# Designs tried in a protein design run: designed miniproteins, single chains, continued (2). Part 76

Each design is a single chain, and the fold is of that chain. pLDDT is the mean over its residues in the fold that is shown.

## One batch from the design tools (miniprotein)

Design m6785
Fold by ESMFold2-Fast:
Structure m6785 (fold): chain A 70 residues (1-70)
Amino acid sequence: SEEEVRAGLRALGQAAIDLAEEAIKNNTVTPVIGTVALLGVGSFQGAGDTEGAERARKLAKEIEEILKKK
């Protein structure tokens, strides 16, 4: 069902956030982690989860700033 697809997209978005947060904590941020955070934004947007998309978007900005310092 469409509800199940949206639940799956929210789960994918949360997994992307978890992976990106772990990379920040472990100082293992690479361009791939930036892509993961953006995937999280798209996944939450596809699920209609505005709050999840905003969480992922803030994380993507943090990652972009980390990458600019390298």
Scores: mean pLDDT 86

Design m6786
Fold by ESMFold2-Fast:
Structure m6786 (fold): chain A 74 residues (1-74)
Amino acid sequence: MTPEEIAEFAREKGYDLTPEEIRRLAEESGLTFEQLKRILEALADAGYSKEEILRIARNLPAMVAGGRAGAAAL
């Protein structure tokens, strides 16, 4: 759940991401670290490039999670 853990996960998948980049993504997107990890996992599994994953992660919450009460059960 830490930026460090997510960066390690991304690196294991072949994506060179730093904890600082993960923190910045969470801040820019408004996602929790748990949500960001799930998104990275789903996009990596779908075969997206690092650049595409970062771009999608920044915009995904605004596109798919505009719901009320903001409660995405995780």
Scores: mean pLDDT 71

Design m6787
Fold by ESMFold2-Fast:
Structure m6787 (fold): chain A 80 residues (1-80)
Amino acid sequence: SAKDELIAEIERFLKEVKEGKLSLDEVQDRLAALHERAHAVITDPATRAQISAIVVEAMRANTYEAFAEALERILGLVRS
């Protein structure tokens, strides 16, 4: 399903962030693309708003730690 594909994408992205495989610029670009896909897949307005807020906060912080925490939080929301 689209939701299972999104979960797999988030899990892979989180692993790459934690392993230091990506520059901060690459993380920003991929998070922006993931945010657009999440909006297409997740129809619940409250969950969409929470994901958007997490993405905005992570982008402002612009650290590997903030991006990893954001991806873990988004993964939890998508799984619920």
Scores: mean pLDDT 89

Design m6788
Fold by ESMFold2-Fast:
Structure m6788 (fold): chain A 60 residues (1-60)
Amino acid sequence: SAAAEEKIKALEEKREEDRKQVEEYIKKFKLSEEEKARLEEGMRLYERAVEEQIEEIRAS
């Protein structure tokens, strides 16, 4: 449906924006390799959760 497509687009755009914010945060605060690895791991889990949500919408 059109509503589903719009919701998916919003989720994809937010995921991209959140990724850019995390990259800027790492750059701005000059995080250690350990802190950077933890943030990247958290971001990976978040991106996977968003992808699962998109799949659920597509399956509906």
Scores: mean pLDDT 85

Design m6789
Fold by ESMFold2-Fast:
Structure m6789 (fold): chain A 58 residues (1-58)
Amino acid sequence: MEEAREELEKGREAFEQGNYQEAIEHYKRAYLLARGVDEELAREALRAASEAQRALQA
């Protein structure tokens, strides 16, 4: 699950830089890596992706 956490961190970094589309891509990768193995991490990634999508549409 280290790879999933790393992608989640990269997504957060992109979000802080205002690169919401890049953040969404990293969050999607985190979800794909975590799903079926770490359900809480997968849900966290989906929530983060939703927040980034809302910021992109604002």
Scores: mean pLDDT 83

Design m6790
Fold by ESMFold2-Fast:
Structure m6790 (fold): chain A 55 residues (1-55)
Amino acid sequence: KPLSDEEFYERVKEMLLSEGFSEETAEKIAETLVKLLKENPNSLLSQQLLEIAQS
């Protein structure tokens, strides 16, 4: 099923934390990516980011 903005944020944050990023850095990056999706929902990049987060 498609991810909500909140689910996408949490998955990106979890992935970044598992890669060794700090909590503050992971939250900042995840927030930026959520904003990117909201600003450009129909872009190919936004679609690819959603697919990666769903995997």
Scores: mean pLDDT 76

Design m6791
Fold by ESMFold2-Fast:
Structure m6791 (fold): chain A 80 residues (1-80)
Amino acid sequence: TEELAREAAELLEEAIEALERGDIEKAVEYARRAAEIAAQVPELAAVADAARLAAEAAERGDIEKALRYARAALELARRR
C-alpha cells in the first residue's frame, strides 16, 4: 500500500509539472497512470478518483481544474 501510494504520488508530481509547462498530453498520461495504480488498492480509492478527474479536466483543456484535482490527489497520497 505505502509503495503504491509513493508511486502514485510521484506520477501526480509529474502530472502537475506537465500541466504547469502546458504539456497536456503528458499530464493526462501521468494522471491516468496514477489513477490506475491507486485503483488497485481500496485504501487509495480517493486518490484514484481525484487523479481520474484531473486527467478528464486536462483532456477538456480545463487546466486550472486539472491542477486542483491533481494537487488534491497528491495531498491524499502523501497524508501518511
Scores: mean pLDDT 86

Design m6792
Fold by ESMFold2-Fast:
Structure m6792 (fold): chain A 85 residues (1-85)
Amino acid sequence: SLEQVKADAERTIKALEEAIGRLEKLRDSATPEQKAEIDRVIERGKEAIERLKKAIESNDPQAALDAIVEATLVLMQAALLERSA
């Protein structure tokens, strides 16, 4: 349902915000090369949050699903960075 997709999108925004916070902390101990990659993933995460918010506002379930897929890829990249540090 549209309500369920919106709820999933809202949970995904929270997960991205938490992941960004962890990456910002990870950045403090990172090498210059790692900082560049962390900064790229933080930027992608912020863009994904904006897409999810717009999809929720537009009441477009397809846009919300597409945004959730993109956000999931960003969350996977964030998790890989945390494991590699």
Scores: mean pLDDT 87

Design m6793
Fold by ESMFold2-Fast:
Order: structure tokens, then sequence, then C-alpha cells
Structure m6793 (fold): chain A 60 residues (1-60)
């Protein structure tokens, strides 16, 4: 699922997606709570980007 999150993020911000791919490698050494925070944050960023774009399209 995290891989799919990165694919979605890459559609909106490929540079940011690359940054998070590197962070994901570090996530293997993180605590369970840190991994959850990371995934949650990634999902939030994707949803935020989607909603912003959808709302802009609705204005047109």
Amino acid sequence: EVEKLLEVLEKYDPMLAEFFKRALEGAKNLTEEEKKIFQDYLKKMIENAKKVEERRKALA
C-alpha cells in the first residue's frame, strides 16, 4: 500500500515522491509508531493535493 501511495504522490509532486522513497528505506529501522506517523503523513499529503486539484477543477 505504501508503494501505491508513493505512485499517487509522484503524479502530483515527483520530487517530493523521490524524497519520501528515501525516507521509506529508513522506515525499516523505525519504531512501529514512527512508521504509522510516516504513512499517515504521506496519506495526508496525497489527499490534500487531490482535494486542492479537485476543488480547482470544480471552480471551472
Scores: mean pLDDT 72

Design m6794
Fold by ESMFold2-Fast:
Structure m6794 (fold): chain A 98 residues (1-98)
Amino acid sequence: SLEEAKKQADIEVPRIAGIVADLLGGYEEAARYFKIAAEKAKDNPVERAQAYTDLARAYLKAGKYEESIEWARKALELDPTNEEARQVLKEAEEKLKS
C-alpha cells in the first residue's frame, strides 16, 4: 500500500543518510541518523534490529565499544538471525578486551 511504502521510505531515508555519514567518517552523525531510522521502524522488529545493528557498527567505528555492545545485543533481542549484529557484537567485545 502507499502507507506501507511511505513508512518504508521514512525508515530508509535516515538509514541511507547514516550510511553516507559513516562512509565520510562522521560516525557520531551516522549514529544519530541510525537512531532516527530505529524510531521510524518501531513497529517492524526486523527493520528496527537492522537500524540497531547499523548504530552498533557506527559506535564501534567511533571507538565507543560499550555502546556498540549494548545496541548489538538489542538488535539480536529483536532479530536473533541478524548475522551482521552478531559480528559487530563479537568485534566490539574483542576491542573492549584490549
Scores: mean pLDDT 87

Design m6795
Fold by ESMFold2-Fast:
Structure m6795 (fold): chain A 94 residues (1-94)
Amino acid sequence: MNLRFIYRLAGNYYYQKGDYDKAIEYYEKTIELDPNDAFAYYNLGKVYEKKGDYDKAISYYEKARKIFEASGTPLGKKRAEEVKKDIDKLKEKK
């Protein structure tokens, strides 16, 4: 059983329901178990973007991007480029 995946799934569930505070709680628990979970950082960025906290959203997206880049894989590079587009869009809104 991978508790990290269960917490991330719970975070995703609450995010879809619009319960952003619970989504944050479960994504933070995911990161506590695995500080290299780029998807948990990316999802925290999405939650803070939905809450209108663009500074926190950008901060979490940057963490996710660096972890994806550090993977050294073509898929990690593609995901990092996708996250960079999300960062650039939010910087234009500030």
Scores: mean pLDDT 84

Design m6796
Fold by ESMFold2-Fast:
Structure m6796 (fold): chain A 66 residues (1-66)
Amino acid sequence: MTPEQAEKAKEAALRAAREAGVEDVEVEVDPETGKITVSVRVDSPEDIPRALAAAERARRAGEEAL
């Protein structure tokens, strides 16, 4: 993957995360494998399911942008 493709995927993932209501999110795209990693910080176990759902949406948006 090119750096430009990685940036496009990162932008799509960040946008999807924000639309899902996640404010503190980190997105990394591995240009060698195309793997998209979305990290969301949670302070409580009750927030884990919501954070996972938002991260999944972000990853899908990034993958679709590739």
Scores: mean pLDDT 75

Design m6797
Fold by ESMFold2-Fast:
Structure m6797 (fold): chain A 59 residues (1-59)
Amino acid sequence: GPVEELLEELERRALRLLLEGRDEEAIAYVQKQLATASGELRERLERMLAGLEAKRGEW
């Protein structure tokens, strides 16, 4: 559905930025989406952000 499609697009963009060493841009991108998100989308983006922040320290 629309939420899943948006999450897949957001995840692809964030992960691409991380793979390019642009970790701060990836985190900022997800944070910006979180600022306007609500309900289920917000909860899923919060989990995505936590995962990205955890991976940031691995680079």
Scores: mean pLDDT 76

Design m6798
Fold by ESMFold2-Fast:
Parts: C-alpha cells; sequence; structure tokens
Structure m6798 (fold): chain A 75 residues (1-75)
C-alpha cells in the first residue's frame, strides 16, 4: 500500500541515521522499528515521539512525517 511504502522509506532513512548516531537515539529507534514490525502502533507512536524530541532539527520533519503515517495506518 502507499502508506506501507512511505513508512518503509522513512524507516530506511531513520535506519541509516541510527548507524551514525549516539547509542541512546539508536535504542529508541530500534524500539520504534520493533513496535512497527509487531503492528503495535500505540507503542510505535510513543517511541516516534521520543525520537522526535531527541532528533536534530534537520531530521525532525522526517520523524513527524513517520508519526503522521503511523497514526493514519492505525485506523
Amino acid sequence: SELEKEIDRALAIIGAAILSQVPEVAETAKKLIDAINEGNYDEAIKYAKEMLSKAPEEDQPLVQKLIDLIERIKE
């Protein structure tokens, strides 16, 4: 689906960012990815919001877009 493709794209970019980021951010991102893979969208939104609060300013729009996509798929 279109939503799944957008989520997959956002996760790929976030995943690439994890490889160059500090351990605390990496752990939150791993929990986010695990929650999405499990279909646990409430947990995914919680971890995505935590990631948003820790993300550099330039990465925040991507994380916000991911939150919006997860909220849409939760319906």
Scores: mean pLDDT 73

Design m6799
Fold by ESMFold2-Fast:
Structure m6799 (fold): chain A 69 residues (1-69)
Amino acid sequence: VREQAERFTASLAALSDAERAALVAETRAHSDPELAALVEAGVAAIRAGDLEGAVRHFEEAIRLQRARE
């Protein structure tokens, strides 16, 4: 889970600000509100330069998704 969150964070950090904003908007429109909030928090952490915070938010999102399977 942490390794997956780290890879996801690195992938998002490589995107432009516009691409990250579009991903957040799409997630909010079409996903569970809890998952959308975690993705938004992770993207905000990337913008702030808090990569460890981003990893923690995405790790929580992955765990929440798995717990609902």
Scores: mean pLDDT 75

Design m6800
Fold by ESMFold2-Fast:
Structure m6800 (fold): chain A 92 residues (1-92)
Amino acid sequence: DEINKLIHELVEAIKNKDLEKFEETLEKLLELSKTLKTEEEKLALADGIARAITTAPEEYKEKFLKLAIEKLKEAGQEDLAKEVEESFEEYK
């Protein structure tokens, strides 16, 4: 599953504190999100992104979350942005 591979790449970018690689990988995930047909698939993507961000050191979590939300909104994916934020709060 290409989405699972990209989620793994998000986690690696986060571990490396690589904001540029995180942004590039998220943009690829957003292109794939256009092919998702069901609400369940979209919620799974949002959960995957949120879980990836929770792996960040505490001082970087807000930075990666803010970057993800900003990129999602720029892509017109405001519903997905809300789901990522809600999933992230559940993992606190």
Scores: mean pLDDT 81

Design m6801
Fold by ESMFold2-Fast:
Structure m6801 (fold): chain A 82 residues (1-82)
Amino acid sequence: SEDAKKGEEAEKAGDYETAAKYYKKATDAGDLSAAPKAARAASKAGDYELAAEMGLRAAAAGLSPGVVDPAAFTAAYAKVSA
């Protein structure tokens, strides 16, 4: 996916906000392998709600939910599930 590649380039540059946006676009387009990358980038950008949403989508696809703080993931999941 072109969006996944742009996300990877942004992540390598340390721009986690931009990386999360592109990985989310790739995931929304059906590239579920971008979901754990979106969760990781969103977590690093402080967007725990997006991190939880993308982590859940990754887990539903049988993938790792990405790198997130367990407490922050739990709090964000509770907020999304409400």
Scores: mean pLDDT 75

Design m6802
Fold by ESMFold2-Fast:
Structure m6802 (fold): chain A 70 residues (1-70)
Amino acid sequence: SVEEILEEIKKLEDEYKKRMAEIDAEKAARIAAGEDPAAVQAEADARAREVTEEYQKKLDELRRELEEAL
C-alpha cells in the first residue's frame, strides 16, 4: 500500500541519518585516539559516499513503487 511505502521511506531516511552520524562519531573518535587525520577523513568520506549511494538507490526504487501504487 501507499502507506507502507511511505513508512519504508521514513525508515530509510532515519537509517541514513543514523549511519551518517555513526560515521562522523567514529571519525572523531579515531582522530582523538591519535590516528592520521588525513587517512581517517579519506576513509570516512569513502564510507559516507557508499552509504549515500545505497540510500539514494533505495529511495529511488521506493519512489518508483509509490508512483506505480498511485
Scores: mean pLDDT 88

Design m6803
Fold by ESMFold2-Fast:
Structure m6803 (fold): chain A 79 residues (1-79)
Amino acid sequence: MDKESATLSNYMSDSLFKVAEALKKGDKEKAKKIIEEASRKLSEFLGHPVELDVDEYFKGGAEEMEKAGEKLREDAKTS
């Protein structure tokens, strides 16, 4: 992975862990704000609008967010 892609993956991983924490605390508003900011960062990186489906991410709950975050962290280290 190039250095910018690795930085974005680490940012997204951190964002997913923060979403998981917010969901575990029942703070859906905070979780939504984190996802919206991550969506903005991803849109800027890709050069086109990307909307993350907040409801789809919440469907899996905090455990899915943690798993996704760990995978992104590993991908950033391996490349």
Scores: mean pLDDT 70

Design m6804
Fold by ESMFold2-Fast:
Structure m6804 (fold): chain A 59 residues (1-59)
Amino acid sequence: TKERMIEAAIKLALKTTEQISTREIAEEAGVSVGTIYRHFKSKEELFDAAFLEYLKKKE
C-alpha cells in the first residue's frame, strides 16, 4: 500500500508541472486520502519519500 502511494506520486510528478493534490495521488494509487495521511504526516513527506524511491529505482 505505501509503495503504491509512492509510485503514484512519482508518476504524477513526472506527468504534470502543476501542483499535485493529495486527492490526485490517492486516486492514482487507488486509495483514500485518509490512507495517505495514515502513512505520511504531510504531502511534503510523501514527495520526499517518492523522490528517494525514484533514485533507488534509477540505480
Scores: mean pLDDT 75

Design m6805
Fold by ESMFold2-Fast:
Structure m6805 (fold): chain A 95 residues (1-95)
Amino acid sequence: MAELEREQAFVDEAISRIKKVEDDAIKYINEAAAQGDADLVRDITKVGINEIKALADEAIRRTTSPELKSRVTEEANKAIQRVKDAGDAAIAAAK
């Protein structure tokens, strides 16, 4: 119980960090879009996705529970998709 509870707390913290990177990336994408800078939107989108992947990879490597690894993978994939969707919407709106 205590070991699983520690891994659970660590994964919850990792997911919180992933969500913060997602929120920050979407904020910066929207700021770049407001300036009409499509190249900056693409760059912010790529950086955000790469940071989410790095955080997920670290959490997966440090977790032994298959269920918790699946949770990290699922939340990271959702965050990556939201960042991609925000980038695509920002580029479309700039036309």
Scores: mean pLDDT 86

Design m6806
Fold by ESMFold2-Fast:
Structure m6806 (fold): chain A 56 residues (1-56)
Amino acid sequence: DKEFVERAVTVVGRALGLSEEQIEELKKKGVEMLDKGVPVEKVIQEVVEEARRLAE
């Protein structure tokens, strides 16, 4: 569910104070993982972890 991943990235990214550019890059990464067949739960885990790294 691409819409779910994109929304989750937007909410988490904004909560962490990421720039809109960083949020768009994370959305792209999450969608690419979904297209590769990665389960949505794992995609969410990976993009949240990356968002935390960017917020450091």
Scores: mean pLDDT 82

Design m6807
Fold by ESMFold2-Fast:
Structure m6807 (fold): chain A 59 residues (1-59)
Amino acid sequence: MEELEKIQEELSKYADIFKKMTENERKELLRKIQELADQGKLEEFYKFVKEMVEKIKSK
């Protein structure tokens, strides 16, 4: 399967959480995700998203 499709599925799970972020924070997050995706580092991507989601939830 295409890596991009898996990334989109993972992000869709947390769409409501992303709405709580500022526009600037969302843009920076998407930029980081794009860099990791371009390098094929799906494991790092999942780790990064999970850590970010946990941080937002803990507020």
Scores: mean pLDDT 71

Design m6808
Fold by ESMFold2-Fast:
Structure m6808 (fold): chain A 80 residues (1-80)
Amino acid sequence: NAMDELKEKYRKLGLELSIAAGILEIVRAVHPDEAYAERVKEELIDRIAKEFGLSPEEVERLRAMTPEELDRLGKEYIEK
């Protein structure tokens, strides 16, 4: 069932985005270096993009998001 596969894929994507948001919030709390936080964000998003086959446009949009926006998007994917 393609619909069930798609639903599970988006649920997993949502979980990964929420986890990434949580990691970034921790990094921001413990590291004063914003450049380090941005590097961690880029690495996390690149890993998610590879795992879920995201388009370059989707990757660029995720990179532009704050941790709060990433968590909100992740929860939307989990709860739909």
Scores: mean pLDDT 81

Design m6809
Fold by ESMFold2-Fast:
Structure m6809 (fold): chain A 60 residues (1-60)
Amino acid sequence: MSIEEILEDKRKKLLAAGFPQEVVDKIIELYKKALESKDEEEKEKYLEEASKLIEEAQNS
């Protein structure tokens, strides 16, 4: 799968789960940075930020 296809699938799932569009956009941006990163530490950081946004949105 291309990065574009992966991000489109994730966006669709997050929107279906009821997340606000602006939150979904931020999560997808972090996911894209993680997928494009070659450094494992940087990749983990972006994935952690995305997970935090998901959890914050669920509690709002």
Scores: mean pLDDT 80

Design m6810
Fold by ESMFold2-Fast:
Structure m6810 (fold): chain A 98 residues (1-98)
Amino acid sequence: MLEKVQEEIDKNAEEILKGIEDALRRLTDPDPQKRTAAAVAAYIYLALVSMSKDKEKQKEILERVIEEARRLMTSPDPQARADAERILKLAEKELEKL
């Protein structure tokens, strides 16, 4: 079961990256419910990335997530900054394990 999930993640690495980038973008949405949904989606995608067997793809996705999260740290929205900081710290810790 886990091996099949990892294989599916590796096949869809680019789609997962696009999904997390979209979630990060929605963290600045004016609707609080959409922002909460975006944060949850970002955490789910980050968890999927951590299960990847392909360390090179995992590194590529994590580096892109770190780049996007750092950009969001410049947001005027304090909640978006807080969520971006949490995502940044999680992505950096996963990258350190590689």
Scores: mean pLDDT 76

Design m6811
Fold by ESMFold2-Fast:
Structure m6811 (fold): chain A 86 residues (1-86)
Amino acid sequence: STLTVVVKGAGEKAKELAEEFAKGLSDGGKDVELKIDGDEITITIKGAGVGEKLQAIALSSELYLAGHKVETKVEGDTITITVTEP
């Protein structure tokens, strides 16, 4: 299945964490597409399973620990992470 992870409101640190997440999946053999449009990052993962969904949810925790307020919404094969500066 295809998993889409959307990070909204991303500053530079959030973009770095999202890029590291995408690179880790790509290095692990997943077909990953990363698109950055202003403060919105879209990561598309082909062949995603439960493990990739859990890793995407863990990204929201990493963003929170980096000093952001984070809201995570899971809608089927789409995970939306909304980031707000403190």
Scores: mean pLDDT 81

Design m6813
Fold by ESMFold2-Fast:
Parts: C-alpha cells; sequence; structure tokens
Structure m6813 (fold): chain A 59 residues (1-59)
C-alpha cells in the first residue's frame, strides 16, 4: 500500500469519528476529505473511493 493510501485510510477513519462526534453532515465530511486527499496529490479515483467509504459510515 502506498503512503497516500495509508494516509487516506487514516484520514477517512478520523473524519468518520469527527463527523459523528460533532454532528457534521455526511456531505460536508465527504467534501472535506475529498479536498484534503486531492491537495496531497491523490488521484480523483482514490479520493472518491475513500469519500464513498466515509459517506457509507456517516450517513
Amino acid sequence: MSELERHAEFAAEQMVRAAREAGIAAETAVADLRANLRSLGASEELAERYAERVRREVA
């Protein structure tokens, strides 16, 4: 697994936790994670994969 994929996994887990604890809407959590991963050089496909995971766990 690449460093980006390991970071994406960790970031997704943290985003799910933060969204649940702070009552952040799933749409906002997904958008924030996607923007974060893209800023770190992740492909659109990688960002979408982890964004969908966050959506499933928060929604």
Scores: mean pLDDT 80

Design m6814
Fold by ESMFold2-Fast:
Structure m6814 (fold): chain A 61 residues (1-61)
Amino acid sequence: SKERVEELKKELAELQKDPSPENKKRAAELVVEILELLSDEEALEFAREAARLDAAGVPLE
C-alpha cells in the first residue's frame, strides 16, 4: 500500500515536470487513485502538496 502510493506520487511528479494535456489527464487519474489509498488526514496533506505543485508547475487555466 505505502510503496504503491510512493510509486504513484513519483509518477505524478514526473508528469507534472512536463505539463501537457495528456499528462494533466493522467495526473488527475493518479491523484484520484492516491486519494483512495490514503486516510482522510493523509489525503488532505497530499491535496495541499498537489496544490503547491500546481502553483509551481501546472497553472490552472
Scores: mean pLDDT 70

Design m6815
Fold by ESMFold2-Fast:
Structure m6815 (fold): chain A 58 residues (1-58)
Amino acid sequence: MKEKAEEAYKKAKEIALDKSLSEEEKEKEVRKILEGLNDEEQAAGSKGAVEGLEERAE
């Protein structure tokens, strides 16, 4: 899990920073990577949920 999630994140970041790709191509490739790693979204969602709740403590 962590190994593949780290690799996918790195690949997605490389794609996002790749100036040779159009915005549409970047989104398509990133989406494809994320769909292949449902577990990565789950891990990110877990962090996002916690941070969302504590974004600005009530």
Scores: mean pLDDT 62

Design m6816
Fold by ESMFold2-Fast:
Structure m6816 (fold): chain A 112 residues (1-112)
Amino acid sequence: SLEELKEEAVRVLDEIGELLDELLATASDAEARQLGEWLIVEAELRRMPQALVDRLRAALAAGDREALRATVREALEWEKERILAETDEEVVRARLEELRARAETVRLLLEG
């Protein structure tokens, strides 16, 4: 059902948030820069609000880890709201598949 797909998508998104927070907390400055650059590309591909993309870029340019982590949390909350507002089951299913792929990528980054 649409509701079950939304619940699962939000669960996976929350997992991504926890994994990203751990990764950003433990990463070197070089690793955080590479991760930040990937997160900006992902944000642009997901068509996130320009203000969020600009804040990610600013935090990355400044080397401000706390600002980067805070902006990532805001970006994930925006994605969560978008999932919860969606009415098309096929769109939520496609988003869930994409979120599962992202969760796997972040897990691999933590294991390396």
Scores: mean pLDDT 86

Design m6817
Fold by ESMFold2-Fast:
Structure m6817 (fold): chain A 85 residues (1-85)
Amino acid sequence: GLTPEEARRVVEEAIRGLEDLVEQVKNAKSPREAALLSVQARMLYLAAVTALWLAGVDDPEGVARLERLYKEVDKLAEEQIKKLE
């Protein structure tokens, strides 16, 4: 099973990945690219919250940061899709 330390590492890696996806979405050149980046953001979010659940760790601040970032990617992706269509 995941240790609390391993779960926190997964959360920090997911936060970094989501921050990278925010920048990638801003540079998306097609609706398909923007949509795929949005899917990747949701997958990173789900992986991180699943890791916390499996380790029995309650990290409300980490979850709030993850939720804010994936929602930002989703919003930016929707805006890029609309602009590029």
Scores: mean pLDDT 87

Design m6818
Fold by ESMFold2-Fast:
Structure m6818 (fold): chain A 83 residues (1-83)
Amino acid sequence: MESAILTTSGGIYFSAGDYEKAIELFEKAIELDPRDSTAWYLLGLAYKELGDFEKAEEYFQKALELDPNNELARKKLEEIKKE
């Protein structure tokens, strides 16, 4: 519940272009629920926007490991691995 609120709030900051604040909120969501595939995916997106492709790949991989049906995480991971 609290994790979902943090993920939603992080998404709002991400949409506004405040990637650092979005990362803080997604990291807090993961601290509350380390198995939240969506939070890991969104953390990967934020790091990708900051140009940290190594962290983005790591977080997309974690999201996909937690939820193999996370098609968005799979596609983003494939994009990063292809360059």
Scores: mean pLDDT 82

Design m6819
Fold by ESMFold2-Fast:
Structure m6819 (fold): chain A 100 residues (1-100)
Amino acid sequence: SKEEFDEGVIDVTLAIARIGMENGDYDGAIRLLEKALEFAEKNLGKDHPVVARVYTLLGEAYLKKGKYEEAIKYFEKALSIDPGNERARKLLEEAKKKLE
């Protein structure tokens, strides 16, 4: 289906963003993920599970940059769509602890 194809485009984009982050290119990953977010929201809808996955990785990129307030914002957005996301929950707790 078109939805399965669009989900696949995002999955590949998330994989590329993760590779960028592993190489320390957090700014490049963020730019790529912001484009992926726009694509996913337009083609799959704002509450689609794929949007939660994009938000989680945006939060991770901001956390790696030491941008804790931005990281918290994105993890909270991810959890608003997917409350059962254990990774986003743990990283949200980590980001909040960094502000203490």
Scores: mean pLDDT 90

Design m6820
Fold by ESMFold2-Fast:
Structure m6820 (fold): chain A 56 residues (1-56)
Amino acid sequence: MEELKKKADFYEKAVEAARESADINRDNPELTARSQAVADKYEAEAEKLKKEIEKL
């Protein structure tokens, strides 16, 4: 239980950092796209973990 919550928190923080990185690098389309893709991936992982926690 607690390890799943830590992972979900980690992914949520990673999403925020990736979104912020995309904003900082908005003048570089390649870096922005890469950061957004990373954020989307971590957001999906956090969503899956939250659903698993809710089932417990």
Scores: mean pLDDT 79

Design m6821
Fold by ESMFold2-Fast:
Structure m6821 (fold): chain A 96 residues (1-96)
Amino acid sequence: MAIDYYNEGLELQKLGRYEEAVEAYNKAIELDPSFAQAYNNRGSALQNLGRLEEAVEDYNKAIELDPSFAQAYNNRGSALRNLGRLEEALEDYRKA
């Protein structure tokens, strides 16, 4: 069930339907709150919507759930750079 909503989110994100992708990832997370990949991909969709602070929160959660998640560090670094938080972005890129 969680994986089905996650896969729906992935397809919506590929189509550029970012708001709908966020809703699908919300359902995946409701069913599995430990789903690190769903947080990371919801963050990516939020970043595409310009919702940068919310994207950082999702990447933080993905990293809490999986501290070895290199992609989440790289994505958080990108969002932090877009927020002008350059030193924090650099630290994340070093960990990716």
Scores: mean pLDDT 90

